Designed miniproteins, single chains, continued (2). Designs and how they scored, part 94

Each design is a single chain, and the fold is of that chain. pLDDT is the mean over its residues in the fold that is shown.

## One batch from the design tools (miniprotein)

Design m7461
Fold by ESMFold2-Fast:
Structure m7461 (fold): chain A 114 residues (1-114)
Amino acid sequence: MEAERAIEAGKSGDPSAIDELVELLKSKDPLVQAAAAYALGRLGTDEVVEKAIDPLIELLKSKHPLVQAAAARALGEMATPLVREKAIEPLKDALKSPHPGVQAAAKEALERLE
């Protein structure tokens, strides 16, 4: 299936998957959203940061803790000056989550961005 191919391509470092992975962040399936965020974080290129940073910050507000944690981890892996400028305050807000997995992911991301 298209989503599975894009996710695997992203995890293996294929930059041709970036635009499809960014669209998958808008998926109605939280497992697909989380997998797309993970693949984008693994790619971690400047092009990924420019295209995915704003969608990933929005996913920190997702109603699904799995998606919130995946977005936080992806932002932490994309440790660029732009991510430090835009994501630190949203990640600090994610530390206030009642979900331990989200708190842990946000804390790890902030440690990588410091």
Scores: mean pLDDT 82

Design m7462
Fold by ESMFold2-Fast:
Structure m7462 (fold): chain A 59 residues (1-59)
Amino acid sequence: GKLYRAVKDYVARHPLELTIKKGDILEVLVDLGPHYWVVRSLKTGEVGIVPKSVLEEIK
C-alpha cells in the first residue's frame, strides 16, 4: 500500500486504534472513510486504526 509518515504523536483511545510517534512510517491497508485509516506500522508490524489527520503521504 501507500506509505505515510506520522506528523505528530497519537495515543490510541480504543483497543482497535494504534499508538504512533511523530516520524513513524505506516502503510495504509484500508480506507475507513473521511476520518480514519487501518494502517500497519513498519517499525513494529502492528496493525490498527489511526486518524487521517496525523499522517501525510511520503512524496
Scores: mean pLDDT 85

Design m7463
Fold by ESMFold2-Fast:
Structure m7463 (fold): chain A 70 residues (1-70)
Amino acid sequence: MEKKLKEAEELVRRAEEEKDPKEALKLAIEAQALASLLRMEMLVGNIKDKELLERIDEIEERARRIEEEV
């Protein structure tokens, strides 16, 4: 999970730094999709780690902000 979570964090970071709005949107959507998958894996696995959930929430919120700017 940690490796995938770091990958999602890297995707949203790259989206925030991307100067092309269309490429930024693509990266944000990819980050959001990965974050959603991780949230589902936590739910299915009955994993209630608050720190991991907060990190997933942050990725989803950051991705949403980029999507709203397009």
Scores: mean pLDDT 81

Design m7464
Fold by ESMFold2-Fast:
Structure m7464 (fold): chain A 66 residues (1-66)
Amino acid sequence: MTLKITTTASEAERNALIEELKADPELKVTQVGPNTLLVESTASVPKFIGFVLRLIGDERYKVEIL
């Protein structure tokens, strides 16, 4: 599954998110713009859904399923 994440959060918050995502060995994180990330997952769908639902609750994050 591939997610496109676009954010208006601060650079510090974006960097914290990138580090959190990179800590998961089942996730491939690619920064495609200053405010845009692509996240590819080979992990189980339930764990990744929990992460996505957390981001959807914050108006500073737009999550699109590709």
Scores: mean pLDDT 73

Design m7465
Fold by ESMFold2-Fast:
Parts: structure tokens; C-alpha cells; sequence
Structure m7465 (fold): chain A 61 residues (1-61)
């Protein structure tokens, strides 16, 4: 389901975010999760995922 896909990519983003050097992969996973949350109508969760991606890229400089 879309909800399972959204959750899976959010979890994948969290895993990649915990590994130094994988910030770009984590950001990509969060953006995919955001896309699925948006399709579900969960705009708040979609925005949360986009914020997580942006913060990771900010920290990566």
C-alpha cells in the first residue's frame, strides 16, 4: 500500500541518516517518503520528510 511504501522509505531514510557519508541517500529516501505521504493526503508528514531531507543536505554542506 502507499502507507507501507511511505513508512518503508521513511525508515530507509532514518537508517541512511545514521550512517556518515550517506546523507544524499537519506535525503533521497525521505523525498520518496514525502511523495507517498503527499499521495495519501498527509501533507504534514510529507512536509516533515522534506524538512528532514533539507536538514541532512544542510549538515553535509
Amino acid sequence: SLEEKAKRYEELGDVFASIPGLENLAAAAYRLAASYYEQLGDTEKANEMRKKADELLKKAE
Scores: mean pLDDT 83

Design m7466
Fold by ESMFold2-Fast:
Structure m7466 (fold): chain A 68 residues (1-68)
Amino acid sequence: SEKEKKKLLSQLEYALEFPLPVEKIVEVMKELVRLQAKEALPLLREFLKDEDERVREAAREAIEALEK
């Protein structure tokens, strides 16, 4: 739903400035892929430069899935 997408997008945007647990960031990214939220692509690209390799990997996988 649009409301669910907006909530997830807001959580991911918040995580750029305020650190969330890696597991939560990865979960949000996977849910955005499940919802086919292509509007998340610019934000996901910001996470490709994250300090945590698990976050970078999750962002890469999410981008690949959403660009199909």
Scores: mean pLDDT 86

Design m7467
Fold by ESMFold2-Fast:
Structure m7467 (fold): chain A 89 residues (1-89)
Amino acid sequence: ALSDEERARRHAAAVRFVRGAGEIAERAARTGDVEAAKAELARLARELAAETGLDGVAAALQADFLALLDAGPEEAARLTGGYTTAPPA
């Protein structure tokens, strides 16, 4: 079972990852620089893994967001917009 502290820490790390991924998608939609977005996403996934020890979860989330970016950065930004709204990161 997870402690309350560990659960809160993992929740906070997941929220930071999703908000960061959404911001990356929005920037890619504005700039068209999908390769820069993929590199930034890889960095966020490494940070999530380092914070939580959940390497497999971080890799799966990175793969899912890479697929969204490949489908279209505007669509990725639209789908993640609800996670990057008030209050902003």
Scores: mean pLDDT 74

Design m7468
Fold by ESMFold2-Fast:
Structure m7468 (fold): chain A 76 residues (1-76)
Amino acid sequence: SRQEELYRVVREAVELVRRLGEENPEAARHAAEAIGAAFAGDLERMEEHLRRVGELVSPEQAERVRELARRIYELS
């Protein structure tokens, strides 16, 4: 179901933010804000915080945060 998929993606996002926070607290803060904006349906705020994550982490990590935020936005 949509609810089960949303919970799965949220769990993945929470784990990613937690792991990111151990090495880069600033990037984790922006990742968490992007995810929060995704839940609120605020695409502009989501994209701004994802841009900040992209400045602070590897392209691979930034794309993973973007995937999860976009999926949460779609399911919310």
Scores: mean pLDDT 88

Design m7469
Fold by ESMFold2-Fast:
Order: C-alpha cells, then sequence, then structure tokens
Structure m7469 (fold): chain A 58 residues (1-58)
C-alpha cells in the first residue's frame, strides 16, 4: 500500500526535522531508510520500525 509507505516516510522526515536535520536532507534520508526497511521487513515491519525510530528521535 503506497499510502502506508508515504506515511512512514512523512513520519520519519518530521522526526528528523524536529531533531534538527534540514528538511531537504531529512526527506532524502527518510525515503532511503524506508525503502531499505520495506525491502528487508516488508511494509508493516518498515512502518513499525519507523514509529520506534521516530519516538527515539523526538
Amino acid sequence: DKKKKEEAIKLLKEALVAAGVPEEDAEEIARSAVDTLVAHLGLEGALEAVRRMSERLL
């Protein structure tokens, strides 16, 4: 589901920006990280991992 993937990217990007990463860099980092997580864990596992990472960055 493309919507869940975009949700994961948005969530991680917002957490990175809140942690002080520039918005442009945060978007590229978030997309790369989510793509890697989806490839290894699947979409559900990637979203769960991103939620945990976002909690730690905030």
Scores: mean pLDDT 79

Design m7470
Fold by ESMFold2-Fast:
Order: C-alpha cells, then sequence, then structure tokens
Structure m7470 (fold): chain A 55 residues (1-55)
C-alpha cells in the first residue's frame, strides 16, 4: 500500500516488520511495541502511529 511504502521510506522498515508492528498495535502488546521501538531507534508513539495507519 501507499502507507507501507511511505513508512518504509521514512523509517527503513521492511513490509514484514511493518506487519509485526501492526499486529502488536492490534493486540495492544505494549511490551512488543517497546522492543520493536528500541530495535529500530523509533519511539513507541511513532510505531503506534505506523501500526494504526496500516490497520
Amino acid sequence: SVVERVAQADTGLTPAEMREIAEAVRRGDEARLRELAERHGLSVEQLRSIGLALL
């Protein structure tokens, strides 16, 4: 999708990583979101925004 392509350009996340973020947001898995944020050098708030846009 256009959203996935834009997120990848801005953050360097792969489509597979973006799907993992969307799944964590869907489940409300705050621990997973924190882990992914630390791994990619992003904030939890940024990842939540990306995940919500992908839902």
Scores: mean pLDDT 73

Design m7471
Fold by ESMFold2-Fast:
Structure m7471 (fold): chain A 64 residues (1-64)
Amino acid sequence: SDEAAELRERAEELVRQAQEFEELAASGKIDPDSAAAVVQRLLAEAAELYEKAGDLDKAAELRA
């Protein structure tokens, strides 16, 4: 359904944002502990969106 596709796109965008924060922390541009907290939140939100879209495997991967 269109709704499931939109949820997956939103989840993918959150995963991309999490990767950007990880890269900024790795390059020393932001505090690693602060970045880790933001990354955990973004990945948790993405996992919920994948779960709502019926993509349980991807949701489980992000929660591991």
Scores: mean pLDDT 86

Design m7472
Fold by ESMFold2-Fast:
Structure m7472 (fold): chain A 64 residues (1-64)
Amino acid sequence: ATGKAQAKGDEVTLTLTLDGKEVKKTFKNAAEAGKYLQELAKRDPEAAKAATAAAQEALRKVHG
C-alpha cells in the first residue's frame, strides 16, 4: 500500500491506495486522522502503516 498526506491549516488530507483503488480522506485535525488510522489498522494493517507514515509527515509540518 502507498500513502500521501497534505496539511492545510488544521486539516489533514490522506490519499491511500487500497485494493487497487485510490481513497482520499480529509480530517479536521491530526486527532481525527489518528482515530481513522487506528480503525484502519484493525482492517488493513499495511494500508494503516502507509497512512500513519503520511500522517506523521503532515504532523511534522504543523509542529515544525
Scores: mean pLDDT 72

Design m7473
Fold by ESMFold2-Fast:
Structure m7473 (fold): chain A 102 residues (1-102)
Amino acid sequence: AASAEEARQLARDYFAEGMIAYENGDYEKAAKYFEKAVELLEQLDPHSREVARAYLLLGKAYLKLGDKEKAVSYFNKAVETARRAGDDELAEEAEKLRKEAS
């Protein structure tokens, strides 16, 4: 229903809300907002650095919630997406967190 530009802005707003929730220690709310951001960003550009960053933060949120299986899954997606986007630093961060979560 939204234009691509409106969908991108909505994804950024969800990502910002997720970051605020994460900083406040509300990891369930953070995961919910990051999932909403990912859903929109995957439809717009599934191989972007922005999607990779959202997967990384979603993995971090699930790790804080004690859901290691979901955390590892999202870190794997972050590694794959970051490498496809050419963001080696983000891929290395996600790989390190995946190993720590395993």
Scores: mean pLDDT 86

Design m7474
Fold by ESMFold2-Fast:
Structure m7474 (fold): chain A 55 residues (1-55)
Amino acid sequence: DLEKEVIKKIEEIAKKDPSKEEAAKIAKEAVKKGSSEIEDPEAEKVLREAGLIVN
């Protein structure tokens, strides 16, 4: 499941840098909802780092 793999990568990002925990939480919720539209720029960066291309 692509969803499961992306969530795992997001959690790894938050684990490496706890200051990104809130952005990672927002990114995980967006993945669960199947949304590619994120208004939070830090959450968008986390998604791109996890392998989702938004731009």
Scores: mean pLDDT 72

Design m7475
Fold by ESMFold2-Fast:
Structure m7475 (fold): chain A 68 residues (1-68)
Amino acid sequence: SPLVREFERVLEELRRAIAEDAPEEEIQGLVIRAVELLNRLAEEDPETAERLAARLGEVIDEAVRRLA
């Protein structure tokens, strides 16, 4: 699926941005893009969207812990 491939690219970019301590605006933009892709994917493949949403959640939790 093109949506799955695009999501994987965005998730990798998000992980890199977090690891490199990128500006909050850049990280927010990547999270928004990932959520947009998940919402679109959920309409065609909800099971895959659920699994990918869990992966995104783990990455976001890591970022939030860095701010605490």
Scores: mean pLDDT 83

Design m7476
Fold by ESMFold2-Fast:
Structure m7476 (fold): chain A 95 residues (1-95)
Amino acid sequence: SAAARERLRRLLEELERLVERGLAADPAERPAVLAEIRGRLGEIVGLLVELGVPPETVARVVELGNELLDAIEAGDREAARRALERLRELVEEAA
């Protein structure tokens, strides 16, 4: 639906902002930002399931989300950017 696609677009925009916050965060602040990122990724995955996106595509989104989280924990800005771009493209194509 148009409403579901708009919600996914907003979740992806929120995710992008949280990724930048996570990469900029001090080690003491970073766990809280990572928890927010996990929450947004969970909302994206839940919405894709509700929209009837194939399980194999949902599994790939989960895999990319884990790659993104690992990159942020490592402070790897380039790896985080690549994972986020791939995740965004896959979500936009699937929805």
Scores: mean pLDDT 88

Design m7477
Fold by ESMFold2-Fast:
Structure m7477 (fold): chain A 63 residues (1-63)
Amino acid sequence: PSAETIAEAERVGERLRRSALAAGLSEEQAEKVANAYRDTILATGDPDAGERAGLAVYLELLD
């Protein structure tokens, strides 16, 4: 991925991690949400795929 894609993935991943913590998830659970987003966007280059992956993990952890 480009340096810009990596920077974007890190920035959005950190934002998602903080949002998950604010929603009452544990630090480990918040990291899982952020990692799903980060790893997906780094593998695919697709921010929409990253958002879907992060959201799927987030919803699973809320259940």
Scores: mean pLDDT 78

Design m7478
Fold by ESMFold2-Fast:
Structure m7478 (fold): chain A 69 residues (1-69)
Amino acid sequence: APSREQQIAAMEKAVDDLLKYHGITDPEVQKELKELAIKTLEEELDKGKSFEQAFIIAMNKVMEKIDKL
Protein backbone atom coordinates (compact mmCIF):
# COMPACT_ATOMS: atom_id res chain seq x y z
CA ALA A 1 0.00 0.00 0.00
CA PRO A 2 1.25 3.58 -0.61
CA SER A 3 2.65 5.45 2.41
CA ARG A 4 0.82 8.38 4.05
CA GLU A 5 3.36 10.73 2.43
CA GLN A 6 2.67 9.21 -1.01
CA GLN A 7 -1.11 9.55 -0.44
CA ILE A 8 -0.73 13.24 0.53
CA ALA A 9 1.51 13.84 -2.53
CA ALA A 10 -1.14 12.26 -4.81
CA MET A 11 -3.82 14.49 -3.23
CA GLU A 12 -1.68 17.63 -3.74
CA LYS A 13 -1.06 16.71 -7.40
CA ALA A 14 -4.80 16.19 -8.01
CA VAL A 15 -5.62 19.59 -6.44
CA ASP A 16 -2.84 21.28 -8.50
CA ASP A 17 -4.30 19.78 -11.70
CA LEU A 18 -7.82 20.93 -10.68
CA LEU A 19 -6.59 24.48 -9.91
CA LYS A 20 -4.89 24.69 -13.35
CA TYR A 21 -8.06 23.43 -15.07
CA HIS A 22 -10.15 26.17 -13.37
CA GLY A 23 -7.51 28.91 -13.93
CA ILE A 24 -7.09 29.57 -10.20
CA THR A 25 -3.75 31.42 -9.84
CA ASP A 26 -4.23 33.29 -6.51
CA PRO A 27 -1.59 31.80 -4.12
CA GLU A 28 -3.81 32.36 -1.04
CA VAL A 29 -6.76 30.51 -2.64
CA GLN A 30 -4.42 27.72 -3.87
CA LYS A 31 -3.02 27.29 -0.33
CA GLU A 32 -6.52 27.25 1.25
CA LEU A 33 -7.82 24.59 -1.18
CA LYS A 34 -4.71 22.38 -0.79
CA GLU A 35 -4.92 22.62 3.03
CA LEU A 36 -8.65 21.77 2.89
CA ALA A 37 -7.94 18.71 0.69
CA ILE A 38 -5.05 17.39 2.83
CA LYS A 39 -6.95 17.99 6.11
CA THR A 40 -10.05 16.20 4.76
CA LEU A 41 -7.97 13.31 3.36
CA GLU A 42 -6.14 12.80 6.68
CA GLU A 43 -9.35 13.04 8.76
CA GLU A 44 -11.12 10.43 6.58
CA LEU A 45 -8.06 8.10 6.59
CA ASP A 46 -7.90 8.41 10.41
CA LYS A 47 -11.56 7.28 10.52
CA GLY A 48 -10.47 4.05 8.79
CA LYS A 49 -11.64 4.88 5.26
CA SER A 50 -9.64 3.61 2.28
CA PHE A 51 -7.43 6.01 0.32
CA GLU A 52 -9.93 5.87 -2.59
CA GLN A 53 -12.87 6.81 -0.32
CA ALA A 54 -10.92 9.56 1.51
CA PHE A 55 -9.64 10.97 -1.82
CA ILE A 56 -13.17 11.18 -3.33
CA ILE A 57 -14.50 12.94 -0.19
CA ALA A 58 -11.58 15.43 -0.22
CA MET A 59 -11.98 16.16 -3.97
CA ASN A 60 -15.74 16.73 -3.57
CA LYS A 61 -15.06 19.21 -0.75
CA VAL A 62 -12.53 21.13 -2.91
CA MET A 63 -14.97 21.14 -5.88
CA GLU A 64 -17.74 22.57 -3.65
CA LYS A 65 -15.40 25.43 -2.60
CA ILE A 66 -14.39 26.16 -6.23
CA ASP A 67 -18.10 26.32 -7.24
CA LYS A 68 -18.61 29.05 -4.58
CA LEU A 69 -15.72 31.22 -5.86
Scores: mean pLDDT 86

Design m7479
Fold by ESMFold2-Fast:
Order: structure tokens, then C-alpha cells, then sequence
Structure m7479 (fold): chain A 77 residues (1-77)
């Protein structure tokens, strides 16, 4: 759907901007890059699943990921 395409676009944008954060570890950046790759491949459901799993297992990253998701959802409404 058009809303899913917008959500995917804004998630890619937000996650790419998050990669510019110098406080992120190389391991955190690699995990975010995997999520971006899934989104670029049109795999929105798998990408969202990996974002949720990463947020549950990495508390330092959870708040930043949740902000990216919230902004993308609002922009795609």
C-alpha cells in the first residue's frame, strides 16, 4: 500500500540519520545497516521485527530506535 511505501521510506531516512550518531558502536551500526537493507528490499515486516528485537536486546539503542519508528509512523499517516 502507499502508506507502507511511505513508512518504509521514512524508516530508511531515519535509520540512515541514526547511523551518523558517533556514540553508536560498530556492532550497533551493523545491526541498523541490516535493517536498512531489509527495508530497501521491500521487506517491511521483517525489518520491523528486527528493529523490535534489537530494541529489546539493546536498551541503549532502544530509545533511539523507538524515536525513529515514531517519527516514520507519524510522517506516513
Amino acid sequence: SEKEEKLRKYLIEGLRKLLEDPSLSEEQKKKIEEIIKLLEEGKLKEALGKMQELAKTDLELAEKLNKVLDEAVEKSR
Scores: mean pLDDT 86

Design m7480
Fold by ESMFold2-Fast:
Structure m7480 (fold): chain A 70 residues (1-70)
Amino acid sequence: MSKEEIIERLEELLKEAEGELKKSLEAALDTVKQGNYVAGAAGLREALELAEGEMKERLEEIFKAVQKLI
């Protein structure tokens, strides 16, 4: 998964997210856009603790992709 694909998938999740999860995803998206994949992975790990169901599954896939860019 490319940086551009990760950004696109995170933006789609942001459309569905609310509250604390949305804030965590916005922070992770910003760090990934900056090329800071270490901070991006940390933010996504925090978001994974807040996510449930299908959103958590999609977020786990994105998290693994970000880790491969480190």
Scores: mean pLDDT 83

Design m7482
Fold by ESMFold2-Fast:
Structure m7482 (fold): chain A 72 residues (1-72)
Amino acid sequence: MALERVERSVRAAEEALDAILDFQGIKEEEEKREFRERVLRVARLGGLDSYARRAGIPEEEARRELEEALRK
């Protein structure tokens, strides 16, 4: 079922998100912005909570940024 594949992708995305956030710590302002945009796209798959927790952003703030990115 497609849902099972999505859950598997979300797991992989969350692991990748954690590794990316930890690895990049994202110090440079420009890189922070670009990475945030990329993370928000992945968070759309269900990694929002993990992202917010690791990035040190309140879930509410991460959710708002995601919603704005989706406005496209």
Scores: mean pLDDT 56

Design m7483
Fold by ESMFold2-Fast:
Structure m7483 (fold): chain A 89 residues (1-89)
Amino acid sequence: LALLGLALGVAALALARLALRLGRGRAVRLAIAAAITGIGAIFNALLALAALAAGDVAAAARYGAEALADGLAGLATALAALALALAEA
């Protein structure tokens, strides 16, 4: 879960960056929201990996689940931002 959340968070940041390059107004605001959520996913994924290294499986599972949830939300928001940016282009 942590590695998948990390991958989704990175993907959200990459798509948010693309939306920021192409977009105006609404797409830019949505891309910023996606970037913030993607950063949250990466942060939770790193906390999950740190917990695993410490042997705290329960904390690792919790942070990994939060990373996955944030990663999915960030990706969905980034895709919406990109769609708006393409509609503005």
Scores: mean pLDDT 78

Design m7484
Fold by ESMFold2-Fast:
Structure m7484 (fold): chain A 52 residues (1-52)
Amino acid sequence: EELKKISEKRRERFWEDLYKRALEGAKNLGDEDGIKEIEALREHQQALRKKR
């Protein structure tokens, strides 16, 4: 259980990095719809985290 919690925390950090990279890529392409979708996904994940 403790090992699983540590792995989950590391995965969350990995996903945060991916979100940041995806946002930067979308901004470079001028993809406003992509930026909004990525931001919405990130906010949804944060909302789920607050409930847990």
Scores: mean pLDDT 73

Design m7485
Fold by ESMFold2-Fast:
Structure m7485 (fold): chain A 91 residues (1-91)
Amino acid sequence: EETADYYLQLGRYYFSKGDYEKAIEYYKKAIELDPTNVEAYRNLARVYEKMGKYEEAAKWYRKAADILEQQGDTVGAEYWRKKAEEAEKKA
């Protein structure tokens, strides 16, 4: 079976090609296999931001921050909450 890292790499590949729909699909598959994969949440938020879907980007940045806080990374959590707030201001 494919790993979360495999789908994370596919998401990055399609994002680099400008195929945002496929990037979203594969990042979501990475999250389904590993719901604690912070990188998948951050990358998914970035894809929505590139698409101009700022409210959606903010939601995924907040999910990344929540996971980091649960893992004891308070500094990382604060950083991504600020990214969510910046995205919300653009909506």
Scores: mean pLDDT 87

Design m7486
Fold by ESMFold2-Fast:
Structure m7486 (fold): chain A 73 residues (1-73)
Amino acid sequence: MSKEEKEELLRLIGEILRKIGEIFDLERELEELKKKPKTKENEEKIKKIEEEIERLKEEIKKLMEKIKELEKK
């Protein structure tokens, strides 16, 4: 790997780690909301958090695919 490819790899890894941290925080919020009474407001918040977690997982998947392409060279 070139120096430029190594720097890009580290940048992508950093973005993945940041997104994993966001998922961890959102999963923690989701667990806290699931402990509360089943109100319409809480159900809407749960759905929003689940959608955000799914979005972040898809973004991580795309970043991991970019890393695999860099490692194949």
Scores: mean pLDDT 81

Design m7487
Fold by ESMFold2-Fast:
Structure m7487 (fold): chain A 62 residues (1-62)
Amino acid sequence: SSEVEKLTKEIAEFAKELAEKLPKEEAEELVQKRIEELVQQGKLTGDEAVEAALAANEELGK
């Protein structure tokens, strides 16, 4: 869905910004917390959260 695509992009951009400012471990914790909040709000399913985490980890791994 378009909303899930938008959220996935926002999470990836968030991860990219954090990677520029914070240690990798701290950035990973904040990304995971944001994904968890979106799942709790019903905006992402568990499968969509996994895909979002993979996209974010690509940015954090740069």
Scores: mean pLDDT 81

Design m7488
Fold by ESMFold2-Fast:
Structure m7488 (fold): chain A 102 residues (1-102)
Amino acid sequence: SLDELIERFRELGEKLVEILSKYDPEAAEEFRSLLDELIQALKERKPVDEIRAIYARLDALFQETLQRLLAEGKITDEEFSEAVLLYGELQRVLDEILAALE
């Protein structure tokens, strides 16, 4: 169901917040804020373009933070790989939700 996909999206997002919070609590808080905004937009069945705009901000923050942490040697190769895989799952779930809304 769509509600089950939104819950799976939230669970994946929470795992990413946990990883980010170990290394960059400020970026983790900003990511959580955007994640909550995105989840609310999904629950309210906002237009797909509006959802994609929120997601673009989340994606930019995630990519910038993760690459910076890697470049600074602050994140382990294992946790970097885990974060990338979890984020890929998050993107797949979002694509499934957006397809159901179209």
Scores: mean pLDDT 88

Design m7489
Fold by ESMFold2-Fast:
Structure m7489 (fold): chain A 68 residues (1-68)
Amino acid sequence: MPSREELEARLQELTIRAVRLINERGLSDEERDELAALLQQGYDALLAGDAESALATLEQLEERIRRL
């Protein structure tokens, strides 16, 4: 299992990527809402100390970004 610090760093990296995609590619409202929801879910899991949920959410976020 990744450390909390590793999960936080990964969330930060994915947040930067998501913001760049929104600004550069003109994503649909649905795509933007999906990214925002996954980012919020990741933050909530990290705040709760739920490393397993955080990791699963970050993996979903990476997959979503890759499909955009």
Scores: mean pLDDT 81

Design m7490
Fold by ESMFold2-Fast:
Structure m7490 (fold): chain A 62 residues (1-62)
Amino acid sequence: KAEEYLKKGKEAFKKKKYEEAIKYYSKALSIDPNNKEAIKNAAEAERKLGNYEGAERLEKYL
């Protein structure tokens, strides 16, 4: 379920496991593409990894 993946992504983000967080946020977005929280949190995780272009692409839909 999208909500479960969003929760797992947030947990990974708190542990500074940004690649794992992006993996879970991507799963949440595959179920609910308009989940603003998943988009925002995925963009933040991309920025933490230095992927500013990936973050900007995601934030364009906020």
Scores: mean pLDDT 82

Design m7491
Fold by ESMFold2-Fast:
Structure m7491 (fold): chain A 68 residues (1-68)
Amino acid sequence: SEIDELIERLEKDPTDAEAWRRLSRLLARSDPVAAVEAWEWAQGLEAGVELSEAQRARLKEFLARLRA
């Protein structure tokens, strides 16, 4: 699945804003709430926000929820 490939990419590099944008687009029809979360991560990264340990933990939980 393209979604599973993007989740694996983001687990290795959570700063990949392009992967977050792609994930958001793929989720838009099936899980619009998750699509918005992925889009917000992309927007923050493109604006130059550095990921704290707390933010890295939150996105890891988000990616795990998508696999469940």
Scores: mean pLDDT 83

Design m7492
Fold by ESMFold2-Fast:
Structure m7492 (fold): chain A 64 residues (1-64)
Amino acid sequence: LVEEARKAYEEGDYEKAVELFRQAWKAGQLTSPEDFELAAEAAEKLGDYATAVAFRILAVISRK
C-alpha cells in the first residue's frame, strides 16, 4: 500500500496516491513522517486542503 502510494505520487496520479495513503493509514501501515508529508502534498495538488492539514498534523505527531 505505502509503496504503491509513493509510486502513484511519482507518476503524478495524486488521486490514486491519496486513496492508497488513506488505505495504508486505516491498515496501520502509514507510520513515517515522510509518508504523511507525501500524502499531504498529494492532497494539496488536488486542492483538498482539509485532508492535507490532517496528514501534516500526523506527520508532526509521528516525528521523534
Scores: mean pLDDT 79

Design m7493
Fold by ESMFold2-Fast:
Structure m7493 (fold): chain A 65 residues (1-65)
Amino acid sequence: YREKAEELFEEGKRAAEEGNNEKAIELYKQALGYAILSGDRELALEVLENLEKLGEKLPSIRAML
C-alpha cells in the first residue's frame, strides 16, 4: 500500500505540474487513502497538504493525522 500511495502521489504531482488540477486532486485523494492504510502518517500529511494547496479542505482527515 505504501508503494501504491507513493506512485499515485508522484502521478498527482505530475498532473498538477501540467496544470491538470482536477486529475491531481483525484490522484492525491487515492494516494491519501493508501497512505492512511499503510500507516504512513508522514506521507499522508504530505499528500493532504498538497490537496489543501489545490483548495480541497479535509478537516476530518487532518484531525485523524
Scores: mean pLDDT 79

Design m7495
Fold by ESMFold2-Fast:
Structure m7495 (fold): chain A 68 residues (1-68)
Amino acid sequence: GEEELKKTMEEGARLTAIGAALALGWTVLDARGEVVSETTARGIAVTDKGTYEVIIDTKTGEITVTRI
């Protein structure tokens, strides 16, 4: 259902942020995901090298990574 899709998007965004940090060899201290819209999810990873945000647009397939 809709609630299950929301949880999947939140976890997907969280795991994307974690995966990016781990691929760079960084230590993940905290990570979270949220649904911004039906087609947009946001993930945040707090690492030993800084905090990063990922924005995932499921309509276009675009993933944007920004240091915050």
Scores: mean pLDDT 82

Design m7496
Fold by ESMFold2-Fast:
Structure m7496 (fold): chain A 55 residues (1-55)
Amino acid sequence: MEMSEAEQAAFAVARRHYLEVLGLPEERAEALARIAARAAAGKIPEGAVVEAMAA
């Protein structure tokens, strides 16, 4: 997965928040952090978000 420096930073922060603050499982935290990183970079494809929510 290609990530900009900003996406990587957002991913790390979001993943840590979901794991340590919200206590989510690692797999769930990672999935949400990836979505958050893309949102921060303005790179959310609508289809991918809908598919992720359905899966």
Scores: mean pLDDT 66

Design m7497
Fold by ESMFold2-Fast:
Parts: sequence; C-alpha cells; structure tokens
Structure m7497 (fold): chain A 83 residues (1-83)
Amino acid sequence: SVLERLEALVEEAGRAAAAGRYEEAARLLREAARLLREHREEVAAWVAEEYGLSREEAEAAVDQAIERALALAEELEARAAAA
C-alpha cells in the first residue's frame, strides 16, 4: 500500500540520517513527499478516519507533512554539502 511505502521510506531516511548519509536521507524524504503529493486524497482519507479529523483538516495535515519533509531534505542536503 501507499502507506506501507511511505513508512518504509521514512524509516530508511531515518537510518540513513543516523548513519551520516545525509544526501541519501534527503533523497528518500523527497521521494516520500512526492508519494504524498501523488496520493494526497488517499492519504488524507486515511488520516481523517484514523485520527478523527475532518477531510479539510486531514488534507491540511498531509500538506504540512509534505512541507516538513521537503524542509528537512533541504537541511540534510545543506549538511551533506558542508561535509
């Protein structure tokens, strides 16, 4: 499922970052953000059901997750470039 793919990408990104592989971690986070955008409606529907949010609140939560993933990827890319 899309959710299982997202979980796997986030877990792998976490492992890469912990190992100092910042460029790889950033790439994985950008892939996760891409999947969130591509499957926004499906993920938002799941978030609404799982957390008892309105559809609008769930969509906002997905949009925030995308923004945060991209911001973290940019920070990790900057760390990789500085090393």
Scores: mean pLDDT 88

Design m7498
Fold by ESMFold2-Fast:
Structure m7498 (fold): chain A 82 residues (1-82)
Amino acid sequence: SELSENIVRSIENAIEQAEKLLEELKDSPLYPELKELLEKLKELKEEAKKALEKGDEKKALEIAEEADKIVEEFLKLVEEAK
């Protein structure tokens, strides 16, 4: 339960940070690609919730690792957008 809450909260925090950063880059030619990565993070959050509802903690952790990878890709693209 607590682990479940922490996984979802971690992805939610990543989404919030990405949304704030994307707002600063709205005029960038890379904005559409950045927005696509943000939508992928939102999809992973929903997948994590479904895995946790099924009691599949291992799957939820795998989704969390995938979300971390998307965050890394987002941050690399942000550097290119500057």
Scores: mean pLDDT 83

